# Designed miniproteins, single chains, continued (5): the designs that were tried, part 83

Each design is a single chain, and the fold is of that chain. pLDDT is the mean over its residues in the fold that is shown.

## One batch from the design tools (miniprotein)

Design m18879
Fold by ESMFold2-Fast:
Structure m18879 (fold): chain A 106 residues (1-106)
Amino acid sequence: KERFLELLRELKAFAEEALPESLRPEVLAFFDEAIAAVESGELSPEAAFALLAMRVTGLIVRRAPELAEEAMELLREALRALYRGDFEKAVEYLKEMLALAAEHLS
């Protein structure tokens, strides 16, 4: 739980620095909701991460449909890593997805 929250806060800081203003507020809201749900015990770390990753992917697909294939592939890899209990690898895939969005939409 503590390590997971640490990883999410680090990824949120990356998103805050890297994302354009057009995506930043919505993505940061998704992170805040995921962090709050884990801290309150409403969601497990796994459920919170899966929901966060799906929401970020959905936003990217809506805003940049041309990135849909790459974003969906990164989502699949993140969820596979999560299923294996590899939170660090799951976070790396979501970070790659955020970097892809930042590069394309900036």
Scores: mean pLDDT 85

Design m18880
Fold by ESMFold2-Fast:
Structure m18880 (fold): chain A 80 residues (1-80)
Amino acid sequence: KLEELLEKLKTEPPTVEFLVKAYEELLIIMAGERSEEIEERVKAFEEKAKKMTPEEREEVRKELIEEVERLIEAEKRAKE
């Protein structure tokens, strides 16, 4: 799950559509379920992403990669 999202973030171009989908997937994984709160957060992120330059989208992609990597490490630590 998280590893698949990480690979997509590393390989896919940082388009508005992709970043919004990746952010939604990350929030659902973190919460364990889809909720109205997640829907509102995704909507707010989409509004921001639509206003971003290509360079700003690359920075957001890097930030999402770092967050997913932190979650993967936390999951590995919990399994020990």
Scores: mean pLDDT 78

Design m18881
Fold by ESMFold2-Fast:
Structure m18881 (fold): chain A 87 residues (1-87)
Amino acid sequence: MSPLEKLEQLLKQALLFAEEGRYDAFRAALDRALALVRETALSPEELATVLAMFEALLQWLREHHPELTPYVEAVLAEIRALAAEKR
């Protein structure tokens, strides 16, 4: 499985955990996704795809689970910092 496929699966799991009210599992899935981004040599194009995936998750959470948005915003800030460092 590619790193992008793993990230997509982790974000899908996070969405499911949010829908189930399993906020501890949701945060753990986000932490795992961030760790995977940090440890994986992603191309600029792959990083752009990852950012788009997290932005889509954040937009969905703003409409359905606004209490979870700070966790995704924090992860997005870290990924954006990593993307800026690599450019």
Scores: mean pLDDT 81

Design m18882
Fold by ESMFold2-Fast:
Structure m18882 (fold): chain A 89 residues (1-89)
Amino acid sequence: AAEAEARAAAEKGLAEGDRVGGLAEALSVLSGVPAEPTREGLIRNLAVAAAKAALAEGLSAQEVLERAGSEPNNQEIARLVAELIEAEK
């Protein structure tokens, strides 16, 4: 399932020391499927984790999007991450 694949991507990133890359890949996986209320909550939680990791590493929302790849849904993910980064400032 997409949620299990997303969690595996995030966990792999943490284990390899690439937290932002793992979280961006997880978001990309989830953004590729039609949204359900439970999936929307998981996407938001991953976006919060990605925003915090990006801030800790000095990365912008655009750099997170570049790691996630070029998919239409990644524009919405980038906007959500940017909103969360601004909320932390």
Scores: mean pLDDT 65

Design m18883
Fold by ESMFold2-Fast:
Structure m18883 (fold): chain A 77 residues (1-77)
Amino acid sequence: NAEKALEHVKKALEALDNGDVETALYHARQAANYAKEAGLDEAVEEVSRAIQALRDGNVEEAKKHLERARKILEEAL
């Protein structure tokens, strides 16, 4: 659901603040799955862009996309 997606986005952001990219990727993937189940396509797109940015080594771009996903999910609740 949207609440679980939001929790995982927040955990991904916290992991990135601690330099833990692997934990951030895990939580971002969980967030995408829950956002998809909630029917929040825009949040799924932003989280997917964050996952791609992390794979490309661009932590700052990933944080930007995760923050956008967080705002979408907060507005859906």
Scores: mean pLDDT 89

Design m18884
Fold by ESMFold2-Fast:
Structure m18884 (fold): chain A 76 residues (1-76)
Amino acid sequence: SAKDKAIDDVLATLLIARTLNDSTPVLAVNEFLYERTGVKLSDEINEETMLKIREAMKKLSEEEAIEVAQIARKSL
């Protein structure tokens, strides 16, 4: 689904950002998820944080998931 692709795109973007030592994408994603879901997330990209981001994104609409994926990519 488009929502599943958006979730995978966010997670892939965060892994790339970690490799580049760029914290901007995770901070932008976490702000969006907090505003939409109330979930507070760590800015450290590890297995636990990635799982929590995936779970928080499942609570979003398809349109919101696509929006946060675009925000993540533009933040690189």
Scores: mean pLDDT 89

Design m18885
Fold by ESMFold2-Fast:
Structure m18885 (fold): chain A 108 residues (1-108)
Amino acid sequence: MSLEEQLEELRKKYKEKLQEGNKAFQEGDYKKAAEYFREASDLKLQISELYEKMGDLEKSKEEREVSKLLEETAKALEEGDKEKAREYMVQMTSVSIRAIGDQIDKEL
């Protein structure tokens, strides 16, 4: 199925942008970090759209939730609110841990 291949490619691009954003954040380049997190947010919206086309409405909703958290992280960084940015990043890791757990259960 070509939709699954497109999804996998978008997930790889998302991971790259998220890693670059985290690196920029740790280096104190908050403007560049915000740019990468906005790009990651856009990629999550594209992933959400693919899940919707595949009929997976639950996954589509989860991906939109992460996209919103990334957008809010970027806004907090642009405003200089590092504490709020960290709070949103922690919320994103919670969603990611839940998703990994569900995937392990499918593989068993």
Scores: mean pLDDT 79

Design m18886
Fold by ESMFold2-Fast:
Structure m18886 (fold): chain A 92 residues (1-92)
Amino acid sequence: SADEARAREAFDRFFAALDRDGDGVITRAELRAFLTEVTGRELSDEELDALMSLWDVDGDGVITRAELERRLFRGGNYDLLLALIAGLLTPL
């Protein structure tokens, strides 16, 4: 569908922004660096651990593209995916 195609393009751009090394995984350090730049503040270890736990579906200490895609596209709710991307890319 058009909404799914739009969400997938938004996801691809979002993942590329997070995956600074282009290796197909998001490390804790890459996530911290990205969120520090987009929010204008450094996240605490507790905040970062909570976010990693939410997105690291397999508990392996990294977030793969497949894990993040599975989580965000689960149930077909593209509005949550777009809201998350907008929230992370828009300053307070």
Scores: mean pLDDT 66

Design m18887
Fold by ESMFold2-Fast:
Parts: structure tokens; C-alpha cells; sequence
Structure m18887 (fold): chain A 95 residues (1-95)
């Protein structure tokens, strides 16, 4: 289960940089959220990976026409990983 969540998080990050279709991002974000990662070490590893790409991720959130449902999934993912700046960007987009 943890390896799957790790792969999903990595794929979401890669897709953000690559400008992938929103529907793909939505499916991956939902899958990661529903699995509910609860291992602190996995959370820390995912957080470190996402932090390295935070500027690109924020730019992708701002420039992409992302459906509200996907933004809500991304907000949960950002909160789960403790990415405050990403969570703020998503919240601004949802307003």
C-alpha cells in the first residue's frame, strides 16, 4: 500500500510539471487521498519531494483550468503532506 501511495504522489508531481490532462491528475489525487497515508516516514519522504517542486506546482495550479473537484483533492493532498504554500494556492483558486 505505501509503495502505491508513493508512486501515485510521484506521478502527480511529474504530471504537474508536464502539464498533463486534468482528468488524469484528478484520478491520481483521489486515489492517493482515499488510501489515507498514515506512516510518518512515507509522509516525510513525499513532503520532501513535493517541497522541491513547490514553485512549479503552484504555477501549475494557478495556470491550469482545474475543476473544483480536482482542486479539492489537491487541497487534501497538500494538507496531508504539510505543504502550506500549495494549500494556500489551491484555496485561492477555489475562492
Amino acid sequence: MEEKKKELAKEILKLFWDGAPVEKLRELAKELGEEGANEQEEVDALRARMEAGVPKLIEAIRTSDIPREVLEELLELAKYLGLEEVAEAVEEKLA
Scores: mean pLDDT 60

Design m18888
Fold by ESMFold2-Fast:
Structure m18888 (fold): chain A 96 residues (1-96)
Amino acid sequence: MDEKKFEAYLDGLRTLARIAREEGREELAKEIERDLKEIKTLEEAREKLSEYLSTLFKAPKIGEDASPSEIASTLTAGVLRRIGDEIQEELEREKE
């Protein structure tokens, strides 16, 4: 169970890296990829995913590309929404 959550968070980060690259934010994509290599715990993965979700969606731009990237972005958004919902529910459970 925890292993699946860990992989889901890592998949979310990979997805964010793909979105960043598709939007021309290569530096951000590389930063996410570096963190992916350094993340070793579920807590680290959750923290980094939350940070990049906030960063990437702070000022998202939609490309004018007529490419397969549009489909990838749509699928990516779906995955992110699900992971974001799980993270939010987990935070709400620990609400003080």
Scores: mean pLDDT 63

Design m18889
Fold by ESMFold2-Fast:
Order: C-alpha cells, then sequence, then structure tokens
Structure m18889 (fold): chain A 71 residues (1-71)
C-alpha cells in the first residue's frame, strides 16, 4: 500500500541520517553530527505517527523491508 511504502521511506531516511551523524562525529564535525541526528529523530517520529494508521502486519513488513534495504 502507499502508506507501507511511505513508512519504509521514512524509516530508511531515519537510518540514513543516523549513519551520516555517526560519520560526521567520527570526522570531528559535532555541529553537523547534531543536525543529522535531529533529522533522523524527526523522520523516526513521522514513522511512528504513520504506523498508528497501519496494521501490525503492515508495520512489521515495512520495518523488515527498510532493514533489508539498509544492510
Amino acid sequence: SAKVEQLVALIRQAFAYHDRSVEAEKAGNLAEAAAYLRLSQQYMLQAQDLSQQLSSEEVVEAVRRALEEHA
């Protein structure tokens, strides 16, 4: 469904920004790391809000797909 695809995209964005935050921190760019971490948290909150509109089965599918595409 469109909402499952949106949930996958939101979770993937959260993971991508978290990874960018970690890389920025390793590079010593603490301001950039904090900005990416904030973006990661914002996408995760949007994902949580959207998950309330989906069945448990759809949420599990979206999380699994996001993890498989991020590995």
Scores: mean pLDDT 89

Design m18890
Fold by ESMFold2-Fast:
Structure m18890 (fold): chain A 77 residues (1-77)
Amino acid sequence: EVVLSPEQLAQLQQLQEQMAQVRSQYPQDPKGSLEQIRDLLDQMTAILLSAITDPAERALVEAQHARQLAAIDAQLA
């Protein structure tokens, strides 16, 4: 179980809201939207990793993040 502080939860919620707004703009600017999504995913992953101390759980989060970035980078190429 990942326990986030109230401040971390609020920040994560704001990043999720920003993600929804960026995704709504995707059909108009796919590349710009993907670049913003990439940055938001980096920020969200950093918050999650700050709350996780188990090395195995951290490795899974990092692997998921790397896969998400690879998929976005492939679309940007």
Scores: mean pLDDT 82

Design m18891
Fold by ESMFold2-Fast:
Structure m18891 (fold): chain A 90 residues (1-90)
Amino acid sequence: MRYEEGERKFEELVKKYGLDKEILREVAYKILAIGMAEEPIPEGMPPFTEVKPLGEMTGVEARQQALNPEAIAQLDEEDREVMEIVREIL
């Protein structure tokens, strides 16, 4: 059920940021992967030590990175934009 709400909010963000279809597919995939890996990040888990390109991140890594503003700041401009959108949807 959260998929339909996420899809609607995603469409709104697309319109707001003027994203293309390829970026849309990647963001949708990362959100889906995060939703399937919906386990809480363990307390005391070390911070994400290596900033990976969006396409190489797992759903858990993408979620951890979306919740960490310092990690987002280290991404390239395109990956940072996608992670900010993921963070806004979460």
Scores: mean pLDDT 55

Design m18892
Fold by ESMFold2-Fast:
Structure m18892 (fold): chain A 67 residues (1-67)
Amino acid sequence: DEEEVLALIRAGAGLPRVLKYLAERNIEPSDEVLAAMEALLTREGGRPHRLDRENVRKALETLRKEM
């Protein structure tokens, strides 16, 4: 499951698609997934970004409730 998330990121998926995939499959992001998501935000925003694990968890919970 986490390998599939990392493969999705390597294939060029944007952050919204990654978050949707995690939320739909109830996957808890690992440190590796969080680092890959930070790299996505940095590439898209043109500046360094940091993701807090707890903030990502809250975002995923919100997405799951809205789906």
Scores: mean pLDDT 72

Design m18893
Fold by ESMFold2-Fast:
Formats: sequence, C-alpha cells, structure tokens
Structure m18893 (fold): chain A 91 residues (1-91)
Amino acid sequence: SKAELEALVAQFKATPVSDEEKRKALIRQILTLLGVPQEDIDYILNSEEGKELYEKLEKDLRTSDDPVGKITFDVQVELGVRELERAVKRV
C-alpha cells in the first residue's frame, strides 16, 4: 500500500549512511512492494552494472519531493531498456 511504502521511505531516511546492510534491506522491501522481480532487485543492489541505478535510487529516496513516484519511474525505465536489450540479443 502507499502507507507501507511511505513508512519504508521514512525508515530509509532515518537509517545512517554507514548502515549499508539495513539501507539495502529497506530498498529491497520498497522495490518488492513496487512489484520489481527479485532477480532485478539483486541486479540493482549487488551487481557492478546495477551500481549506478542503486546510487540514483538512494539519492532520489533521500532528496525527492515524491520519492516513491520518482523511484518507480526510474526503475520502470531502466528495466524496460534492459528487456529491450535482451530481446535484441536473442535475434
């Protein structure tokens, strides 16, 4: 629900930058509630290729006036591009 997402965003903002494990766990919970597949969440949080998107999501969650809307849009755009790249490579 929107209330659950807003509560997780508030917890993320209250979590110290030094507590990377807790920050990553909160981002995983947020992305899971947004319907992002676990394989894509693992890519974002744990891969070198996903690092730039992870840093962008972390910044947007802390600084955006609409953190839920902003990260939802950013993730959908990036995952859409990745799906198109996979489709082209299969040809």
Scores: mean pLDDT 78

Design m18894
Fold by ESMFold2-Fast:
Structure m18894 (fold): chain A 62 residues (1-62)
Amino acid sequence: DEIMGVIREHVMKILEAILKKDKKAVDQEINKLRDALAKLGVSQEEIDKMINAIKNAANALL
């Protein structure tokens, strides 16, 4: 699944940024994931739900 592959790659990069405690890099990688999902035709509603969940998890780990 191309969508799941893209999610996996970007989530790994977000996790790396969290481990470095680089909040700016976390935000940048989240925006890259948003853009990649939009390019693959994922609905804006689904993207927003996923991104909000990821942001909440990242903020809890920072």
Scores: mean pLDDT 83

Design m18895
Fold by ESMFold2-Fast:
Structure m18895 (fold): chain A 69 residues (1-69)
Amino acid sequence: STSAAQAARAGALRAGADEALAEEVARNAYKSDPNGAANIAAGAGDASHLTGEEARETIRRGVELALSV
């Protein structure tokens, strides 16, 4: 959903993710239904698998911030 995508992107940016990582997290969350938590986490996991450990932690914090919105 659009709300989940916006929240995921904003949270990732606040956690210090680059715009590219934030955009990937948002795109993966966009496909989720109202229950976006699992999809946001799955999207963050997929993106972090591509970028490495530092990106994983940044994305994880972004997901937490996104879910607080």
Scores: mean pLDDT 57

Design m18896
Fold by ESMFold2-Fast:
Structure m18896 (fold): chain A 84 residues (1-84)
Amino acid sequence: SARDILAEYFYNSKNPLLRRLALELLGSDLSPEGLFRAALAFIERHRVEASDVAELEALIRSLPLPEAQKERLLAALRRAAAGV
């Protein structure tokens, strides 16, 4: 389930940004739409370092979202890491 995936990232990740993303997503309604909106808002509000991109991509790809929504989040993540 989305909750179990996110709990795994929250409790076992040593990356503070990844842990915060997982926590924000756990606070959503855990629907695909809610997860998408929470993830997009998080990416738009936080500084993403190039070193964080691979781990955040892995979390996003693990989410139970339609592929179109995952690709939109990955595009937003890459823009955030590029400083735009």
Scores: mean pLDDT 84

Design m18897
Fold by ESMFold2-Fast:
Structure m18897 (fold): chain A 92 residues (1-92)
Amino acid sequence: MKMSKDDILSRAQKIKDLLDQMFAAQSDPEKQAALRQQLFDEASKLLVDLINQGYSKEVIDKLLELMNLIAQGGSLEDIEKALNEFMKLLLE
């Protein structure tokens, strides 16, 4: 079954919810590490689906930027900015 735009936005919202949980858990390093791994896994699955469905290079590149920030230990603020820019591209 091909994903609808609404399905993709729902998955982006799940990623946003995981990021919000990471902001709430900044004092808990174990929970932070677990949430960061979940965030990366959800973004990775979404990337494969977007590539397979022929989404634009701009959308793919922004999700890759988000994933690289997560993998390299980027700040939560930088990750949030990249996620917001990615979601904006999905709405266009």
Scores: mean pLDDT 82

Design m18898
Fold by ESMFold2-Fast:
Structure m18898 (fold): chain A 86 residues (1-86)
Amino acid sequence: LIEEAKARVKAALSAVPGVDEALAERLAELIAEYLEAFAAGDVEAALAAQERLAALLEESGLSEEQKAAVDAAVLPILGEALRAIS
């Protein structure tokens, strides 16, 4: 489940203009960490992963439009995964 969600996130992010393979992999890894923490009920780890995701996006140099495209690509996959593990 989480591994499949990670692969889907990486594929979706690779289609976003301005997101290179390294950034897509790093974002997918942090989303997987968030999902694993959520599944374990580890609030501290989930918040830490969320903070690292936000920091990585800010440091990425992506425009606001590109960041919105990242959110649009990721949120449906994340929502499906969260529903499946809840």
Scores: mean pLDDT 81

Design m18899
Fold by ESMFold2-Fast:
Structure m18899 (fold): chain A 74 residues (1-74)
Amino acid sequence: SAAELAEKALELAEEAIKANKDNFEALLAAGVAALVAATALTLLRRGGSEEDATRLAEKGIELAEAALKGELPK
């Protein structure tokens, strides 16, 4: 479900923060991933489109995975 994907994005963002605590760019990307995931959850809570929430959650996962790798575009 969209909620499960968004929760997974938050989990990955938390792990990215933990793994890259000394890398400001990675921490910033993880923060953005968490914000995107939180936005998806908020959209679902407000009765918004599950399709839109799923898309946001998938983007959040993508961003969090990149942050976990420490490989961010400058």
Scores: mean pLDDT 75

Design m18900
Fold by ESMFold2-Fast:
Formats: C-alpha cells, structure tokens, sequence
Structure m18900 (fold): chain A 56 residues (1-56)
C-alpha cells in the first residue's frame, strides 16, 4: 500500500521515490535549493494544486 502510493506519486511527479521521500521528510539544510530543483519538474508535469495536495 505505502510502496504502491510512493510509486504512484513518483510517476505523477516524475521524481524517484527516494527523492520524493527526501523532499517531504524535512531535512531542510537547503530547502530553498531543493524547492528550486523540484519546481521545474513539478511545473511541467503537475499543477500547483496537485503539488499542494500531496505536500499538505
């Protein structure tokens, strides 16, 4: 279930599962840089509404 959820989100966001978990886990030393790194990927493939939905 959780593994399937990670796989589904990885496909939607086009981000590897490990990167997805790392991005939301809150290891925040370079949070701004990480957001900048993810932003182009998310902006191309997922709407901001969907991004907020999964980020909570």
Amino acid sequence: SLEETKATLSELLRIPEEELVAAVSGEPLDLAARKAWLSPKLGRLVSEADYERFHA
Scores: mean pLDDT 56

Design m18901
Fold by ESMFold2-Fast:
Structure m18901 (fold): chain A 95 residues (1-95)
Amino acid sequence: VSQETQDLADEAMKHASLGKKLASIDVDEAIKHIERATEYALKVAEDPEGKGMAEVIAGYLRKIAREAYAASEEQKKVGDKALEAAEEIEKKLKE
């Protein structure tokens, strides 16, 4: 994996983690971070050597979705965005 792809994966995980932390504090900001994580993860998925890293990021976003759905009605929007993000990354990986 190139340094560029590693840096993109690190940024994706950073934004996904911020989305998780902000889900109970600021839903709109959490969604923005999940969208940013998706942008970085899609770039990681473009590198054949980055496929495994993108799969890990998609799995983490699925976990964020499950936790958000279990936590509260207010977090449902965060869960929906995280699930959408994971599915978009997984679709890119099949291309």
Scores: mean pLDDT 87

Design m18902
Fold by ESMFold2-Fast:
Structure m18902 (fold): chain A 79 residues (1-79)
Amino acid sequence: GMMEELRKRQQEVDFLTDQYLAILSMIKTIYPHPDIQKEVDKAEELLLKKRAEGVSVDDLEELFEKILKKLRELIKKIQ
């Protein structure tokens, strides 16, 4: 039914968000630089906020790709 479909979509978003948070936690551990930690903290807060707002899987994936691109550029500048 409609409620079961909504629950399954929410579970997919929750699962994907948890995976993204795990990746961000790994980046934060590997790069203990203040600028990286600050950017990761902002990204974690943004992902949690968007999950609470009920974003789609596609929007969440697009957002995370933008986050990773920004983090890659920051890492390149501090090395």
Scores: mean pLDDT 85

Design m18903
Fold by ESMFold2-Fast:
Structure m18903 (fold): chain A 56 residues (1-56)
Amino acid sequence: GAMEIGARAAAEAVKAGASPQEAGRIGERTGLEAGADDDSANRGAALGVTLGLSGR
């Protein structure tokens, strides 16, 4: 779903060397563009940042 697309974008950004804040912003924007509402986009971004940091 759209939230998962945002989460993936945030995780990829972290792995590419983005700060947690920048990765969260990227994930949130990507989730919104994919059709997530504000809450789902925010939740997806936070999850993606957490997953990206765990995979480093």
Scores: mean pLDDT 82

Design m18904
Fold by ESMFold2-Fast:
Structure m18904 (fold): chain A 78 residues (1-78)
Amino acid sequence: MPLTPEQQRNLRLSLEYAERAKKLAEEAIEHGLTPEMEKEMDELIDRASTYTVDREGARAVQEAVKAYNEAVELQKKK
């Protein structure tokens, strides 16, 4: 069953913000986590979570949070 136009818009926004957070987290894993990157990832994940309306959006947020946690863990091991 196709999503409603509002659900499609919200899914697109949640996926977009989650992807941006994941990309930033992957950059932090490679080059080091800065306070500015951490703040931006928190804001992007919050935005993605706000627009999450289905399982696909929830999965994207979960993947972004996982990448964020990996970046934080790597910084703690140094």
Scores: mean pLDDT 77

Design m18905
Fold by ESMFold2-Fast:
Structure m18905 (fold): chain A 100 residues (1-100)
Amino acid sequence: SAMEEERRKKLSEENRKLAEEIKEKAKKENDDPEVQEAREKALLMIEVAEREIERAEKEGDEERKKIAEKVKKLAEELLKKGAKLSELEERMEELEREIE
């Protein structure tokens, strides 16, 4: 419907603004290549986690879904914070220990 197209357009615009704000904040506070590399890695983690969530839902695997949701949440938090690659690696190791 036309309302669904308008809602998708607004969400896409809000996501674009958020991404631009994150990029501007990273440039002003830390023009560090490690922050840029961490952002690219976090975005990839979100994509992988989203695919794993969909897969787990189709298979009825609640544990796999919970793990994938935790990975996605961690990646989103690190993106918003403008974390460095070292911090991303430390937080991933903590998550892996929690899953064990």
Scores: mean pLDDT 74

Design m18906
Fold by ESMFold2-Fast:
Structure m18906 (fold): chain A 55 residues (1-55)
Amino acid sequence: MLPRLPPGASKEELKEHQLKLFKEALEELLKLSPSVTQEEVDQWLKDFEEYLKNS
């Protein structure tokens, strides 16, 4: 499984990595899906950032 987080990654590094993967997935979805808007992507990203901040 690539990319793999290095062993011993901090909680902050794990959150950053998850956010990066989610952002990349949303950017790819925006490119491929005519039904997805930039506004929706921005909202989903903000919701996920808040989720990570509270977890």
Scores: mean pLDDT 74

Design m18907
Fold by ESMFold2-Fast:
Structure m18907 (fold): chain A 73 residues (1-73)
Amino acid sequence: MEELRKEVLELIDELLKKGVDYKELAKIVEEIFGEMESDAEAISYARLFALEGKDEEKIKKLKKKLEELKKKL
């Protein structure tokens, strides 16, 4: 679990550093967790969930989709 959390947080930071479109990142988060108020809220939620979330399957899903997004960059 700890390793998985670290990998997801590092992926989010790497995508943001590479200038990923916030809308594309938010779409991934919303697909897993449901509708958010804004792209910024979706990104913040993903970070908090990676840090504190208990649903390991959702964290794995998030990692997989973030890796796919990174491949598109």
Scores: mean pLDDT 81

Design m18908
Fold by ESMFold2-Fast:
Structure m18908 (fold): chain A 103 residues (1-103)
Amino acid sequence: NIDELKKQAQEHALLAFSTRGEEGARHAALALEYMAQAASQEGRDDLATLARELARLLRENPELMDAVNPTVDLAIASSILRSAVDDKSIDEIEKSVEIIRNK
């Protein structure tokens, strides 16, 4: 079931990047929720917490997806599309979430 969660996360992430706007934000948040579930099952509570926080920020601020935004796009891609997430990737995602939260 972890593989299916990751597949759903990747599919919704691709839709988010191709669609953008409010619908893109909805897809991105859903992708991050699927990845948070997969990360929790793998014992990656750090990634799960950050993915849920990013999903919340996107639901509350869907305009973040209106245009290409390197900070937002890299945070989403790093959370979902990496085959392995290391401590450096977690630190980079956390910093991106802080930047988004402060805007």
Scores: mean pLDDT 78

Design m18909
Fold by ESMFold2-Fast:
Structure m18909 (fold): chain A 75 residues (1-75)
Amino acid sequence: SASLQQQIAALDAQIEELDKQIAQLKQQMDADLAANANNPEKARQIVLQYTGQLLRLVGEKIQLELQKRKLEAQA
C-alpha cells in the first residue's frame, strides 16, 4: 500500500543517514590512525574509541533494516 511504501521510504532515509555517519567515522578513524602510524599505543586507543561508536551505529542500522524487512513482507 501507499502507507507501507511511505513507511519504507522513511526507514530508507534513516538508514542512509546512519550509513553517512558510519562512513564519516571511518574516515575520521583512518585519518587519526595515519597521523599516529608510528605510535602503536595511540593507535590502539584510537581503534577502541572509534570501534565503540561504530558498533552502536551498526546496531541501530540492523534494527532499522529488520523493521524495513518486516514492512516489505507486508507490501
Scores: mean pLDDT 88

Design m18910
Fold by ESMFold2-Fast:
Structure m18910 (fold): chain A 63 residues (1-63)
Amino acid sequence: SLEADAALVLAAVEEAKAEDPELVDKWLATPEGFLGLALSEAGRLGRDLTEAARALAAAHAAA
């Protein structure tokens, strides 16, 4: 489901933040940056998670 796939992308983003919090926080400061990071992590996972990454970024922008 999109929710489950979005959770996988979110977990990957959180792992990236744990590895380099300063760099990730800079990207998370903007909706465009968050979308870019989410898409990058979705691609790194080697799965078709683009739709889930976009849904996650839209939810982040709405918050």
Scores: mean pLDDT 73

Design m18911
Fold by ESMFold2-Fast:
Structure m18911 (fold): chain A 91 residues (1-91)
Amino acid sequence: SLFEELLKEIKELVERAQKLIEELKKLAGETETVKKAQQLLDDGINLVNIPAYSLNNVTGEKALEVLKEGIEKIKEAVKLAEEAIKEVKKK
């Protein structure tokens, strides 16, 4: 189902973000970029967890909107970590 595919995408994005943030930390230490990427990931995880309550109560469209906002924050965390790793590896 669409919902099962979204949950799979979220799981894969969270795992990807965690791995990239860990790699960046090993390469550059606890930089401002690491802290920002971690904050975006934490905010995204918090948002995607809200619809878990909503699924049991059938809030439909509102749950989907919050889920999409959480996914976008996790994607931003991935992008920030990937770009920072690329810059560190160029030096």
Scores: mean pLDDT 79

Design m18912
Fold by ESMFold2-Fast:
Structure m18912 (fold): chain A 83 residues (1-83)
Amino acid sequence: MEEEFKKLLKELREKIEELKAMVDKKAPRSKILELVAEIQKIAGKIQDIINSIKDPKKKEEALKEFEELAKEALEILERYAAQ
């Protein structure tokens, strides 16, 4: 699970950076929405793993890492919505 969690976090970060690049380059809405759907799918898998963590400290650490990425994605989407 820890290896899968780290792998999914890396994948999520890479997709968020791709989203930022697409928004900055004013990519077509359809492509942005496809990437958002992929990000949501990865985020769901990460959330499922976090919910399975029994150690409170490890769960808090995992939640903090995930929340940082979620905040970054939200800020990018807010910039896109303002266009």
Scores: mean pLDDT 83

Design m18913
Fold by ESMFold2-Fast:
Structure m18913 (fold): chain A 62 residues (1-62)
Amino acid sequence: MATAEEARDAARGGGGSPQAIDNVLKAAEEKGGTVTPQEAYDAALKGGGSFGTAMTVAMAAA
């Protein structure tokens, strides 16, 4: 699992847009401050991130 900060940092490192980064951070906060790989993946895609960004945040949360 990744914290909200770790998930946000991974989304940023994976080339995520501000919308994708924000959506990952919001998802982690809504889940009590941590996110699973699958939740991070889903949040990145819903925020308009690429498949590569979604995979990067999912792997960071694993």
Scores: mean pLDDT 76

